# Designs tried in a protein design run: designed miniproteins, single chains, continued (4). Part 83

Each design is a single chain, and the fold is of that chain. pLDDT is the mean over its residues in the fold that is shown.

## One batch from the design tools (miniprotein)

Design m14855
Fold by ESMFold2-Fast:
Parts: C-alpha cells; structure tokens; sequence
Structure m14855 (fold): chain A 83 residues (1-83)
C-alpha cells in the first residue's frame, strides 16, 4: 500500500470507530483529509474496493448542511477517478 492508500484506510477506520462522537468541525476536517489523500490515490482497483465504504460515509454525512461542499467534492472525486 502507498502512504496515501494507508491514510485513506486510517481515516475511514477513524470514522467507523469515532464518527458518532465527532462534532461537525471534526467531520469536516476528516472529509478534507480524506479528499486530500484520495487525490493522491492512482490505484483504481484499491478505490473500487473501498467504494461501498466511501458511499456509506457520503450518505451518513449528506444530511449535514455545513458539510455539503466537502460531501459533494468527495463524491465527485470518487466518480472522476473511477471513470
């Protein structure tokens, strides 16, 4: 795994373990770090394997207006990289 791929896995695990206890600002920072790490991911197979988990995260956070820009950026980035 690349450092970027390890960072993606780590951030998704943090959300899984601690997401329910995170405030909006912490969730925003997590999304920004995840987007940054995903920009560096070039392995399409790796990203395809994580698509269900990333889509679940997008769905979970889509209802928070303060995160709308980051949620859209994440969704658009994943679609672009998997096209």
Amino acid sequence: LTLAEEKVLHLLQIYKDLGEKMDVEQKKQLLQELIKALEEVTNKGFLESLRPEIEALIKALAGIPELAAEVKALADLVEEKLA
Scores: mean pLDDT 87

Design m14856
Fold by ESMFold2-Fast:
Structure m14856 (fold): chain A 116 residues (1-116)
Amino acid sequence: SVSDYLVSNLDKLKKETMKLLNLSQEQLDELEKIVTTTPLEDLPQKILDFLKKAGLTDLVEPLKLFFEETHPSMLFTVAGFSFTFTLYVAPKISAETAVKLETLLQLIIALREKSK
């Protein structure tokens, strides 16, 4: 499956996320802990709070739009990413912001699938 592919590339996704979002190892470890230990209903808000704390405020409004437009059952799934983010959110933002959020969302999906 596509989610199995993302899990097999988890180390690469972690490195690319750190590079693109300018995260420290401590910030990446905090994000991984949030993604793997937070209940699904609370996870969107925890991720938004993390981005604000990390100074990634430019990502907050586009990611909030993704969370508002995606059915709750499809959040952090390949389907939610492919339909809502790629087709609806990404065309409305800069290419740089889109690449950062694509990498972040793929990392979140991979981390959640691995922790099942």
Scores: mean pLDDT 84

Design m14857
Fold by ESMFold2-Fast:
Structure m14857 (fold): chain A 101 residues (1-101)
Amino acid sequence: SSEEIEKLKERALEIIRETARLLAGLADPAAQALAAQLEEMARKIEEEKDVKKVIELLDETIQLLLDFLSANPDLPPEVRARLLAHVQELARIRRELRELA
């Protein structure tokens, strides 16, 4: 339903913005740059009304996070674990959105 889609979208936005805040708190220019990109992705997702395009934007967001994790093997284990947990939650939301689309 449209209400279920909006709730999933809202949860995705909360996770993305929480991830951006986590990354912005790191004393790492690459993490701060990714935080800015995630805030921009969140704005695009928030404005998008086509669920298929929301799924595409979530795929792009997940890929940005996975690329960052791959490029930064020296991240503190606790930060890495939180980022991986957020990726898993976004992937779950993306699957649920696909089932409703």
Scores: mean pLDDT 90

Design m14858
Fold by ESMFold2-Fast:
Structure m14858 (fold): chain A 78 residues (1-78)
Amino acid sequence: MSEKVKELMKKLSEKLGIEIKEIPETEKQKRLAELMAERFKLDKNDPKALLKGLELLSTFPEEVQEKIIEELKKEFEK
């Protein structure tokens, strides 16, 4: 896993107040994986959808990453 993806996992974990793992185990982690799959047009049945979404997110400029994280937080807290 790249350094950028690890940094994004930490930022997203802090913003959402949950532990983020490559393969979702809890209901909250599964919900985050589903939101990432929808946001990045990934297969929601792929157990690596969360990791793939984080890899895609890491390719964006920091300002765009922060905007996407805020959008994810808003949808996650519904």
Scores: mean pLDDT 77

Design m14859
Fold by ESMFold2-Fast:
Structure m14859 (fold): chain A 66 residues (1-66)
Amino acid sequence: EIDEKKQKILKKVEEILKKAGNDIEDGLETFEKRLNDYLAKNPENIEEVEEIIEVIEENVEKLLKE
């Protein structure tokens, strides 16, 4: 379901922000607003967004382990 995928995306973004040392509250709220706006116009693209965020998380994780 869309809500489940959205929660999964937001959780991954939260972890990316924590690893990068950013203000997670402000960053997560901004991302959620942008995601909601995007999905309101493109609801079918939720799976593509999830895949993109997963790739970003993997790359950030690799960079931070250096």
Scores: mean pLDDT 71

Design m14860
Fold by ESMFold2-Fast:
Structure m14860 (fold): chain A 105 residues (1-105)
Amino acid sequence: DVSARIAELQRRIALLEKALEAVREGYQKAANSKDEKEANELRKKGYEEAARYAREAGDEEAAEKFEKAAELVDSDRDKAVEYSREGVVLLVQRIADLRQQLAAA
């Protein structure tokens, strides 16, 4: 029981960290792109990957934020950035909460 709980907490933390990394990589690759269309596609892929990992980790709220960011990247980049920032805040908070639970397990 305790071992299973520890394994689940570790799995969720790893997935949320992958979600955070996907957003960071998308932004870094987009910043290094010379083509706005390519940059937007790289940002969109980062958001879509982040949403998938967040959902797998059980963080539906963060996943929805990144899905909204992905939908808006071509039409309203500023709003896409706002949603991605909200998603990142949720990921960071959830990772911290899960790490506290892991330390108490």
Scores: mean pLDDT 89

Design m14861
Fold by ESMFold2-Fast:
Structure m14861 (fold): chain A 85 residues (1-85)
Amino acid sequence: AKEEFLKLMKEAQKLIKKAEDAIKQKDYKTALKLAKKAYDAVKQAKNIIGSNVVKLPVSASDIIKKIDDMEAKAKKLADEAKKKL
């Protein structure tokens, strides 16, 4: 579970960066696809953390904020790419 969560968060960060790069290249179709994949990865990570929220250490709020920030960023990238298609 912990390894799966970390893997999903790392993949989401990588996909967000690739989506940002695609927007800079004006490849809005690729950017939208990558942003959607990032959003799905963040949602999967959020489901894993949700199942264990009561067992999280004192830094639980920081982890939740990071997930929410990444989810919001992925949504904004998807919306930006879609608007420019």
Scores: mean pLDDT 75

Design m14862
Fold by ESMFold2-Fast:
Structure m14862 (fold): chain A 89 residues (1-89)
Amino acid sequence: SKLSINGFVLLSLSSEIWLALKRGDREAARKSADELVSYIEENMPDVPQELIDQIRQLLEQLIASTDPAERDALHQRVNELLMQMLEYS
């Protein structure tokens, strides 16, 4: 289903961002974050712009974060917002 496909893609890209950050590869994390936002804009037209703006902000904060506890909290917030976005897919 469309929901299953969107869910798989969003969570896979979120995982790629997380794994890149765990290796210290911020460039790879940025690339995956850009792909995540592009996927939402191209394939999830019913997602409100406010949520897209929120995910962009959270991803910027996540990639910029150097504190492990802050990074863990931001990653959780990204995944929570992605789950919310799937309700609109």
Scores: mean pLDDT 88

Design m14863
Fold by ESMFold2-Fast:
Formats: structure tokens, sequence, C-alpha cells
Structure m14863 (fold): chain A 68 residues (1-68)
């Protein structure tokens, strides 16, 4: 896979973990989900602010979908 595809897959796995934690009751609010996912993204892609911004956007969309 390209480096961009590997990055996309890593971000998708972080989102999947957020959804699993919400389902398990470990994450209760949109802000808790964003905080956890952003920290994981910063650990995997240090200095990649675009990845952090994309992760926050994806997590907020996923949390709103789960709340609907």
Amino acid sequence: MSAEEEKRNALALIIAEVVAKVHAGEIRTEEEAVEWAVEKTRELFPGDEEAVEEMERMVRQAMRALAA
C-alpha cells in the first residue's frame, strides 16, 4: 500500500476503536472521543497537524451519527 493508504488505514482503526469504546460505555461524550483520538493520532503521526484535523473531523461526524 502507499504511505497515504497506510495512514488512512491507521486513522480508520483509531475511529473503529473510538466506536468500540463508545459501545462499551468507556467514552460518553463527543469531547472525550475527540481528546482520545487526537492523542492517538499525535502519537502515531507526530507533527502531522493535517492528520489531527482530519481525525477530529471524522470523530465528530462518527459521534453525531451514533447520537442520531
Scores: mean pLDDT 81

Design m14864
Fold by ESMFold2-Fast:
Structure m14864 (fold): chain A 55 residues (1-55)
Amino acid sequence: DLDKKTTKLLIKKKLKEDPSLSAKEIKEELGINVLSDEEVTALKEELKKKGEIPK
C-alpha cells in the first residue's frame, strides 16, 4: 500500500470478503504499516455501522 486512502480501500475490500478478520490479521495479510491497529479497528466498526460489510 502506497498511501492511507489506498490502504483503507484494500481493508474495506478484504473485510467484504471476510468480515471476521481482526485488525492484526488484516495488517499482516496486506503488509500494512501506515495505519495503526486502532485505526483499522475504527474503520472496521464504521463499515459495519454503515452496512458496507456484514456483521
Scores: mean pLDDT 76

Design m14865
Fold by ESMFold2-Fast:
Structure m14865 (fold): chain A 85 residues (1-85)
Amino acid sequence: GEELRRALEELGARLEAELGAAPVLSREQLVAAARALAELAERLGLPEAAEAFRAAAEAVAAGAPREEQHELLGRGQALLAEAIA
């Protein structure tokens, strides 16, 4: 179980860094990553985090502003970090 938590933490931190500095991920890559995070959060029994990541994926797919994308991804990441601390 710990391996999944660590991988999810690392992926979340990577996404936050990419969105904060300069986005190098394409829209399709961001959507896929956010959906993967949502699926992993559901498997970990974290429905709030899963919903935040799903909302982030939908925002990215809809072309929402980057600040909104970052806020939703950051919310999911914070919920995951809190739950697995």
Scores: mean pLDDT 72

Design m14866
Fold by ESMFold2-Fast:
Structure m14866 (fold): chain A 70 residues (1-70)
Amino acid sequence: DEVLRALEELRERARERGHEKTAAGLDTIIRMIREKGISGENAFELALQVADSLGDEETRKAAEEKREEL
């Protein structure tokens, strides 16, 4: 629940910044969690990889901070 909420927040903030590709990647990761296909730790690793591949430094830093808090 906490992991899912953190990723949903990251997705919404990415959309607000106009980073639609990052938001789409995060949406895919959220679906993988909802289907119980991946762990929260794997979900954050995927979120970091999505942000890094797209050069989205804001989302990368936010994801790192969220992972450390959880």
Scores: mean pLDDT 81

Design m14867
Fold by ESMFold2-Fast:
Structure m14867 (fold): chain A 81 residues (1-81)
Amino acid sequence: SMKEKIEKEAVETAERIIKKYPEIEKVAGEALAAILKAAELDVEKAKEGAKRMEEAAESTPEEARKKLEELTDELAKELEE
């Protein structure tokens, strides 16, 4: 299913980020948790979240941290509405 594909891609991307930048493991884990929650409630938001996580994986460590924190905050706010 689309949900399963998004969940798998998000997990694999989070693992790549953590291996590349172990110092942001907590932030990457929080962003992954937010995407997995979004996948249960709004598949399109989860899909966009997974894309944003891929962009973070291609960034510097500081930009990756910022992008993942912003993603986590935005998904939390959107899913409460």
Scores: mean pLDDT 84

Design m14868
Fold by ESMFold2-Fast:
Structure m14868 (fold): chain A 110 residues (1-110)
Amino acid sequence: NLEEEVRRVAAESVALLRELGADEAADYLAADPTDPENLRKAVDAYTELLLARETDEKEKETLRNTRELLHKAIEEIEKRKRLEDMLNLLQWLRDMLKGRLRRLEAEKQK
């Protein structure tokens, strides 16, 4: 069931977002992970959190550009109402969040 896979990957992403301290983003995604609008709100909340912590202007620009690309991907999902596209984007987000956690854990050991 594709909807069950979307909900499973979203639940994994919610747990990762909470571990990263992104509770607002996690709350949006947990509300309804099959709704592209909730994914857009989660992306916005997470990006604003990262922008508030970032001091490098080049990294801030990368974050803004990534948000714009994700917004365009979410808009296409919304237009086409394709759960496969939603699942692919959520899998990418989950893997990115796992990578962020691994980097933060490595930094704590230095």
Scores: mean pLDDT 82

Design m14869
Fold by ESMFold2-Fast:
Structure m14869 (fold): chain A 75 residues (1-75)
Amino acid sequence: MMTKEEILEKVLKKIEEKAKELKMPKEDVEQIKEGAKLMIETAFSLGYEPERTLKLAEAFAEGAIKELLEERKKR
């Protein structure tokens, strides 16, 4: 079974890889990482299964990256 620490590391690596590919500012990357950490902590506190927590955190990270990129293009 995946531990909380394994999920956190996997999600953060995915965020860093995608952020590097999309050339995102460090400040935006930090904000997304912080949100992902909070999501993982919250899901575990609510008793979500590790696999479900991973999927939710990955979905959050993808959505946050997309939203921040769209906001940066508008302003």
Scores: mean pLDDT 80

Design m14870
Fold by ESMFold2-Fast:
Structure m14870 (fold): chain A 112 residues (1-112)
Amino acid sequence: MRERIEELARRAKEAVRRGDEEKAKEYIRELLRLGLEAARRGDVESALLAAEGLIDVAELALELGRREVAKEAAEAALRVAKEVLRVAPPELIPRAIGLILRAIGLLLDLEL
């Protein structure tokens, strides 16, 4: 799970850098799917990794003016982080909240 999430995040960022929005969105959707699956199975660390990867993709896409990709990645990150918040042990709740706040901040920046 973890290695697959890290590879998908890397490929999504590469797709963003080369302007391949279709491939970037494909990798974002797969990251969302894996993050939600990890959260539902109680694999909180893999779910957090997926949400962090999605935020990294969103930040890069926003920096490069890829607003549609940034929005999809930020919305996906928010969805995964919210599911993590439901299943996370107390020590991981601050990480999940931090990711939710970062995703909301990115979505607000996209309204500018």
Scores: mean pLDDT 87

Design m14871
Fold by ESMFold2-Fast:
Structure m14871 (fold): chain A 77 residues (1-77)
Amino acid sequence: LVEEAEKFAEKLKSLPAEEAIEEARKFAREHLSPTAVAAFEAELAGDYALATELLSTLSPEERRAVSLLMEAVEAAK
């Protein structure tokens, strides 16, 4: 998961911002748990209180994957 997220994040950084967000959402829905997807969507929405609560319930691997996707999306902005 983490290695796949790292490779995908590098690809996202080369995309236009809108495409990076869409691709990151697809990756999250395909590879992450519903809770991790909810945490990622909360981060995108700027709901940091909800994002922090949800992230605290995730495995270290899923927390890392969400962080990598957010970093890539922020870099594409």
Scores: mean pLDDT 79

Design m14872
Fold by ESMFold2-Fast:
Structure m14872 (fold): chain A 86 residues (1-86)
Amino acid sequence: MTEEEKYEKYKKKLLEYKSGVESFDLAIKLLVESIENKDKKKAKEYLDFVAGALNVPEEVKKELLKLLEEEKYAELFEKLNELLEK
């Protein structure tokens, strides 16, 4: 799978995700939107919120933030989907 195919696959999966908590579902959509709009500051804020709401370990949160900083968005979305599938 190419990085573009991986990005589109996991982006679609994130946008189709329903937690039952509207504010959380909105935060995921706003995270994707901020990445597509190249608003890295907003993307960090929404990623921090999502990671906090999922109560991920600090080392996992650091890895997610590193992927965002390095613009590895396909891998970031894959890891987020893995965290949501628990």
Scores: mean pLDDT 82

Design m14873
Fold by ESMFold2-Fast:
Structure m14873 (fold): chain A 82 residues (1-82)
Amino acid sequence: SEAERQRKLEEIAAADRAAFEKARAAFRAGDFETAKKILLEAAQKLLPQLVALDPSTHNLSIEERLKILEKAAEKAVERLKA
């Protein structure tokens, strides 16, 4: 249902925020490798769920979905550099 979808989107958003804050703390401590690992693991876990819940992606092929996931993972790593 739409209510279940919204709940899952909220859960994904909360998990993403938690992972980013954890990565940011590691980055500030000078542990760039741990920060990068945290963001990549979060992206690998959360992005497939996010793509599955996005109605605009329902008509995309597996190859197109993988490209979206790869691009989003690259953006997550770039956030560490800011």
Scores: mean pLDDT 71

Design m14874
Fold by ESMFold2-Fast:
Structure m14874 (fold): chain A 81 residues (1-81)
Amino acid sequence: LEELIEKFLEALRNKDVETAKKYAEELLKKLVEQGKISEEEGKKLFEGLTNLAEVIAKETDEAAIETLLRVARAELLKIIE
């Protein structure tokens, strides 16, 4: 799970929306399979994570990008414990 979070965050940093979506899907699928979130919660989180990838891809302020990445990491780590 931690490796998938790191791959997702790396894709966000690189502004690679397609790769970010791929790792978000893999992460959320594993979280649903492990019973940590419901399938419906996983779909909503996928929408949120894909929206975040689009926001970061358009963001030019590096400090704002670092803040968004830090918050995303903390929230995802909270879900996996």
Scores: mean pLDDT 82

Design m14875
Fold by ESMFold2-Fast:
Parts: sequence; structure tokens; C-alpha cells
Structure m14875 (fold): chain A 74 residues (1-74)
Amino acid sequence: AEGLAEAARRLAEQAEKGADPKFLSNTARMLAKEARRLGLPEEVVEALEKASQAFENGDLKTAAEYLRRAAEIA
């Protein structure tokens, strides 16, 4: 759980630094799959899935907010 929280925080930081949106979206989706595999709360999985979707839509601010929410719960 701690490792996933840290990964989500780092992904939010990479978004703020202007990383590629496709990379950010794919990474958030992978984190959502890992959260599901680890049996983390549905809220964490949903937040990571919404972050991935926000990145696909170019909404970096909303995506970062969902990533930080996932990190707080995980």
C-alpha cells in the first residue's frame, strides 16, 4: 500500500513537470490494476481509473487531484 501511495504521488509530480499524457494515462491505469490485485479499497481503484481518464482528456489538474486522493487512502 505504501509503495502504491508513493508511486501515485510521484506520478502527480511527473504530470506537474510536463511528462507525456499518454505515459501518464498508461501508468495510472497500471497502478489501478495493481491496486485491484493488492485488494485495496474500491475508492483507490476508482481514483486511479479516473486519473487515467483525466490524463486521456488532457485534464492534468483533475488527474493529479485523483492521484493525490488515491495516495491519501492507500
Scores: mean pLDDT 81

Design m14876
Fold by ESMFold2-Fast:
Structure m14876 (fold): chain A 85 residues (1-85)
Amino acid sequence: MDSIQEKMKSIPREYMMELLDKYMELHKDDEEKIRELERLRAELEAAQTDGEIISVKIALLRVAFEARSLKEIEDILTKLVKQLS
């Protein structure tokens, strides 16, 4: 199984919602980024399966941290998991 998927499952949905709210506050003057983050928030709230939740979390990390590759997403996830431990 993809290591990214395993790390994503370890991060609670509630924690991702808090990160999203924090990044929306940081980027409140960027209307396009706010609209993108609001869409991701709605998708995360509507997600019912592990696959849907993981997909939205990946998209959210990509947008919030401006990650350019899966490797950057994995590095971000590793840091977040360590902070939650």
Scores: mean pLDDT 73

Design m14877
Fold by ESMFold2-Fast:
Structure m14877 (fold): chain A 65 residues (1-65)
Amino acid sequence: GAVAAAEAREQHYLTMSKNAEKAAKDAEERGDKDLAEQYKIGQKFLNDQATAARAERDALRAEAA
């Protein structure tokens, strides 16, 4: 259902965000500031997408109740 799809999208974006966070830290450790900044921007975008998916899930649950 739509709720499950929104929940799956939230989890997908959260997983990608964690991967981007690790990649940013690894890049910083290697001295690649430009790459680290790119991963940080990507992490923020992914977190914003996860938040949107959560809001959609909550709205769909309220509608289905």
Scores: mean pLDDT 85

Design m14878
Fold by ESMFold2-Fast:
Structure m14878 (fold): chain A 88 residues (1-88)
Amino acid sequence: MFDPKEELLKGAIESFKKAAEYAKKGDRRNAGIHMISAAILAAASFDEEAIKIVREGLRKMGQALDAGNYDEAAKIAEETAKKLEELV
């Protein structure tokens, strides 16, 4: 059985996990690419709760990355992925 919404949210979860991995490495560029992927996948799901979770996670990650707090950005990404997992 194919559920487009579930598959899109799983993609967003994986994107946040990759963003966390790159943030831990200090790779802001690749962390940012995966953050953008998560935003697109969540928007494509039309799930208002998932979009809200992703938007808040990206806002907090952006603030942490701008402050040079890469470990905090990774933690936020991992917590955002866990919140999205509760929706699947």
Scores: mean pLDDT 87

Design m14879
Fold by ESMFold2-Fast:
Structure m14879 (fold): chain A 73 residues (1-73)
Amino acid sequence: SARLERLRERVAELREAIRQTEEEIKKLEKELEKAEGKEKIKLEIELKMLKIALESSKLLVERLEKEIAELEA
């Protein structure tokens, strides 16, 4: 099914984006350990926003995987 193929492609793309975001979070957490003052506050805000985006992407993957399972049944 073309729809199944497109959903699988989208899940793969989202999983790659999740992996990249997790790597960026780790890099920023390491930078945060060295940061002081205004720079620390900026990095904390950026980390919070990235973590929210990561959670949203993971929820979307879960929903798409459930749709794939239903279509395969």
Scores: mean pLDDT 88

Design m14880
Fold by ESMFold2-Fast:
Structure m14880 (fold): chain A 61 residues (1-61)
Amino acid sequence: MTTEEVSAAAKRVYEALKDLPLDERKQIVLRVANALLQGKSIEEVVAAVPEEYREKVREAL
């Protein structure tokens, strides 16, 4: 995945989590972006997110 694709995915996750407090939203987006930059699969990326947000993150990716 390219840096541009990771940036776009991070933006989609950020928008999907707009109802969360800003600090929690940033933490989740950073975890997703870092996992994608490491070449992790979507399943591994989702597994790195707290269980309560995994479905929203998967749908945003």
Scores: mean pLDDT 80

Design m14881
Fold by ESMFold2-Fast:
Structure m14881 (fold): chain A 111 residues (1-111)
Amino acid sequence: DELEGAKFLARMIITIGLNELHKTALEKAKELGASPEEIEQIDKFSKDSVLKSRGYIDEKLSKQKSVIEVTDLTNEVLRAIRDGTEKIKKSKSVEQIKKALEDLTQRIQDI
């Protein structure tokens, strides 16, 4: 089924993007000289944000009725992930990383 195949591919591409976002958050925290405790907090917070985002995306994907709708949703989500990743890269504190992750999760929910 072309629609189910498109949904599967969307989930895979988005999961890769979210995993790279998580990796970027940890790398940025380390770059900023975060303590081991702060790194552990960011790791947990980022993983929770990824899980929430995946849940919202799975719910939204389940409702799509055409390959075009799946493609449009996927492009919106990937844009949100790219923007969130760039905000994390430009963060100057652990708190800004956390805010970028919160803002991304909210943006994905609002799509």
Scores: mean pLDDT 91

Design m14882
Fold by ESMFold2-Fast:
Structure m14882 (fold): chain A 94 residues (1-94)
Amino acid sequence: MLIEKAKEFLKELEENELSEEEVRKKVEELSKEITDEDVEEILKELGLSEEDKEKLKEYLKKHKLSEKELAFMLLVEKVAAERRREELARLAAE
């Protein structure tokens, strides 16, 4: 579900030459659809400890960043990294 949105966002970045401002706007719009439960799932998938999660929350408050925006960007980067790994594996098989 959320991973599908990240995949669609990546596809749009590849097919369209989006400006930095357009990318930021899309991240803001997509992050608004992310629930607190989605954020927790993303952080668990990254393997963060409870102590690291609390430090991250303090960092977000200090820098006026949304937990949802950060979580969405982390998910997008993870999906992109997985796609790069698959591509490299295919090239190595040749």
Scores: mean pLDDT 70

Design m14883
Fold by ESMFold2-Fast:
Parts: sequence; structure tokens; C-alpha cells
Structure m14883 (fold): chain A 114 residues (1-114)
Amino acid sequence: SSIIEEIIELAKRLLETDDPARRAEIAKEIERLAKKILDDKKAAELARRLLIEAETLASFKRMVESIEKLILKNTKPEDLKKVLEDLKKFKENIEKNLEKIREEFIAELKEELE
């Protein structure tokens, strides 16, 4: 179904979106499309689940940024190069895990809507 494919594409965008206003707009569009294949209650519940997941991922990213700023504020100038290298590896590992979480969530959503 082209509607299911469009919902999946919007869900992918929602999970990558850090802006709360844009998340709300995408979730509203998902609900509108989902009402074509689900009842209104299930469509609203789907949009709410996707918003909660997206907000959780965005909150985690904000927490990582806050931790990075705290580490850098408490780093001695002579240690800065090593700390930046360690933070880069940490952030790369976090991004890889977030991509896996997004991919697993989308796979579950596809199975649910098929």
C-alpha cells in the first residue's frame, strides 16, 4: 500500500527530527494518513507512540550534548586533545546505536502495518 509506504517514510523523518514543532507537524500528518487504513483511535495511538519515541531520541541527544559540554568545561587545557578524541569516539558509537534503534522501530512498524 502506498499509504503504508508514506507513513513509514514520515515515521523515519519523525525519528530523525530534533525540532519539537516539526515533530508535531509530522506526527499530525502520520495521524491523517493512518486514519485512511486504521480507525481514528488507533491512528491517534500510532501517532502518539511515534511522537514519544521521537521525543525520547531527541531528549537523549540533548543529554549527550549536555554531558559533552560538562566534560569540556571540566577539562584541563593539556588534556583537551585526548578528551576531544574520546568524545568523538563516544558520539560515533552513540549515533550508530541510535541508527540501530530507529531501524528496529521502523522494522516493527512495517510488520504492524502490513
Scores: mean pLDDT 88

Design m14884
Fold by ESMFold2-Fast:
Structure m14884 (fold): chain A 68 residues (1-68)
Amino acid sequence: SAAAEEVIAEAERILRERGGREGGELAQDKIVEAVAKGQLSAEEAAEVGRRLRELLLEHGDEEGAKQA
């Protein structure tokens, strides 16, 4: 969905700018905020969660990826 793609693109930008655990926490916060605001359905949130795990691993937040 457009909403899921926008949220993932923002998370990826954060991780690209601030890799590792700090970047991972900021990226996760953006996704939590989007869910809390009702911008993502349950299905979109699940898709975003799967993609976030891959992005976290790619950008060095292995601990965050295990929690996501």
Scores: mean pLDDT 77

Design m14885
Fold by ESMFold2-Fast:
Structure m14885 (fold): chain A 87 residues (1-87)
Amino acid sequence: MSADEKELQARVDEVLAEVEARLEELRAQGLISDEQYATLRAMFRADAARLFAEVSATASLEEGLRRVDQFGRHWLALLDHVAAESR
């Protein structure tokens, strides 16, 4: 694996950990159901894997990191909206 691929993977892993922690928090607080948690987590992980494959194959490191950061922000915003609708 190239140094750039390692840096992209590390950022993907960081975003995975942050979003997964937020999902676990929402589930623990009862703001999402067990079914919603399982579905959202599966969708998030599938989308993250596709993004990593795409940016590793076609994007520069700078563009790849930008896309990964944007992806993480979009998922965190989505989870905040889901939590708000559950109140």
Scores: mean pLDDT 81

Design m14886
Fold by ESMFold2-Fast:
Structure m14886 (fold): chain A 64 residues (1-64)
Amino acid sequence: SAPLTPEQGRALAAELKRRFPELSDLQVTKAVTGLSLGLSAEEVSAATGVPASALAELKKKYGV
């Protein structure tokens, strides 16, 4: 799928921070970048510690 727009990237980052307030800004940036590059939920989960199930939902929501 197409990479995230800047607006979608900001919205995704904000949603990640709301759902997982313990995430550092670096972890959030890595998650947004990984999803924008089309990496799997499992790959992004391994890199960031965000649950793969949550990342899979976000991939569907944002079309990546």
Scores: mean pLDDT 83

Design m14887
Fold by ESMFold2-Fast:
Structure m14887 (fold): chain A 64 residues (1-64)
Amino acid sequence: SKKEELRALVLEEAALTVKRMLLFVSIQENKDNPEKKAQLEAEMAALDAQIDAIAARIRQLQAS
């Protein structure tokens, strides 16, 4: 159902948000390593795109 899908997406968004926070800490710990920092920032960008896609789907379901 729509309500069940919405709940699942909200929980997935929360889990990805926690993962993003941990990745942010890793970026800060690697600030003096430009190669590793760039790799982690690329992972952050990919994660942000996933979060944005889930947020957009949540909005679409709520608007229906």
Scores: mean pLDDT 88

Design m14888
Fold by ESMFold2-Fast:
Structure m14888 (fold): chain A 90 residues (1-90)
Amino acid sequence: SREELIERMRAEIERMEAEGAEEAEIYYAKAVLLKVEGRPEEEIKEYMKKAIEAATGKKKIVAEIMGRAILGDPDADKLAEEAYKKLEAE
């Protein structure tokens, strides 16, 4: 259910914060949570801006592509997968 998904996403964000995940990754995860909760697009965009600002180097382009994916750009999903694979390979 949506409620179960939201609870699991909140637990994952708490785990990321506890494990010292990068600020950009935490902001991105929060933007995804807001999207699932059905929050206004303006609020989702604000957290995506924070994720992009906190990201460094190649991670900035990944955050931008992921922001497009959250907002429903169908091409962004494919671009996000390609960007993530390149980051993991380096």
Scores: mean pLDDT 74

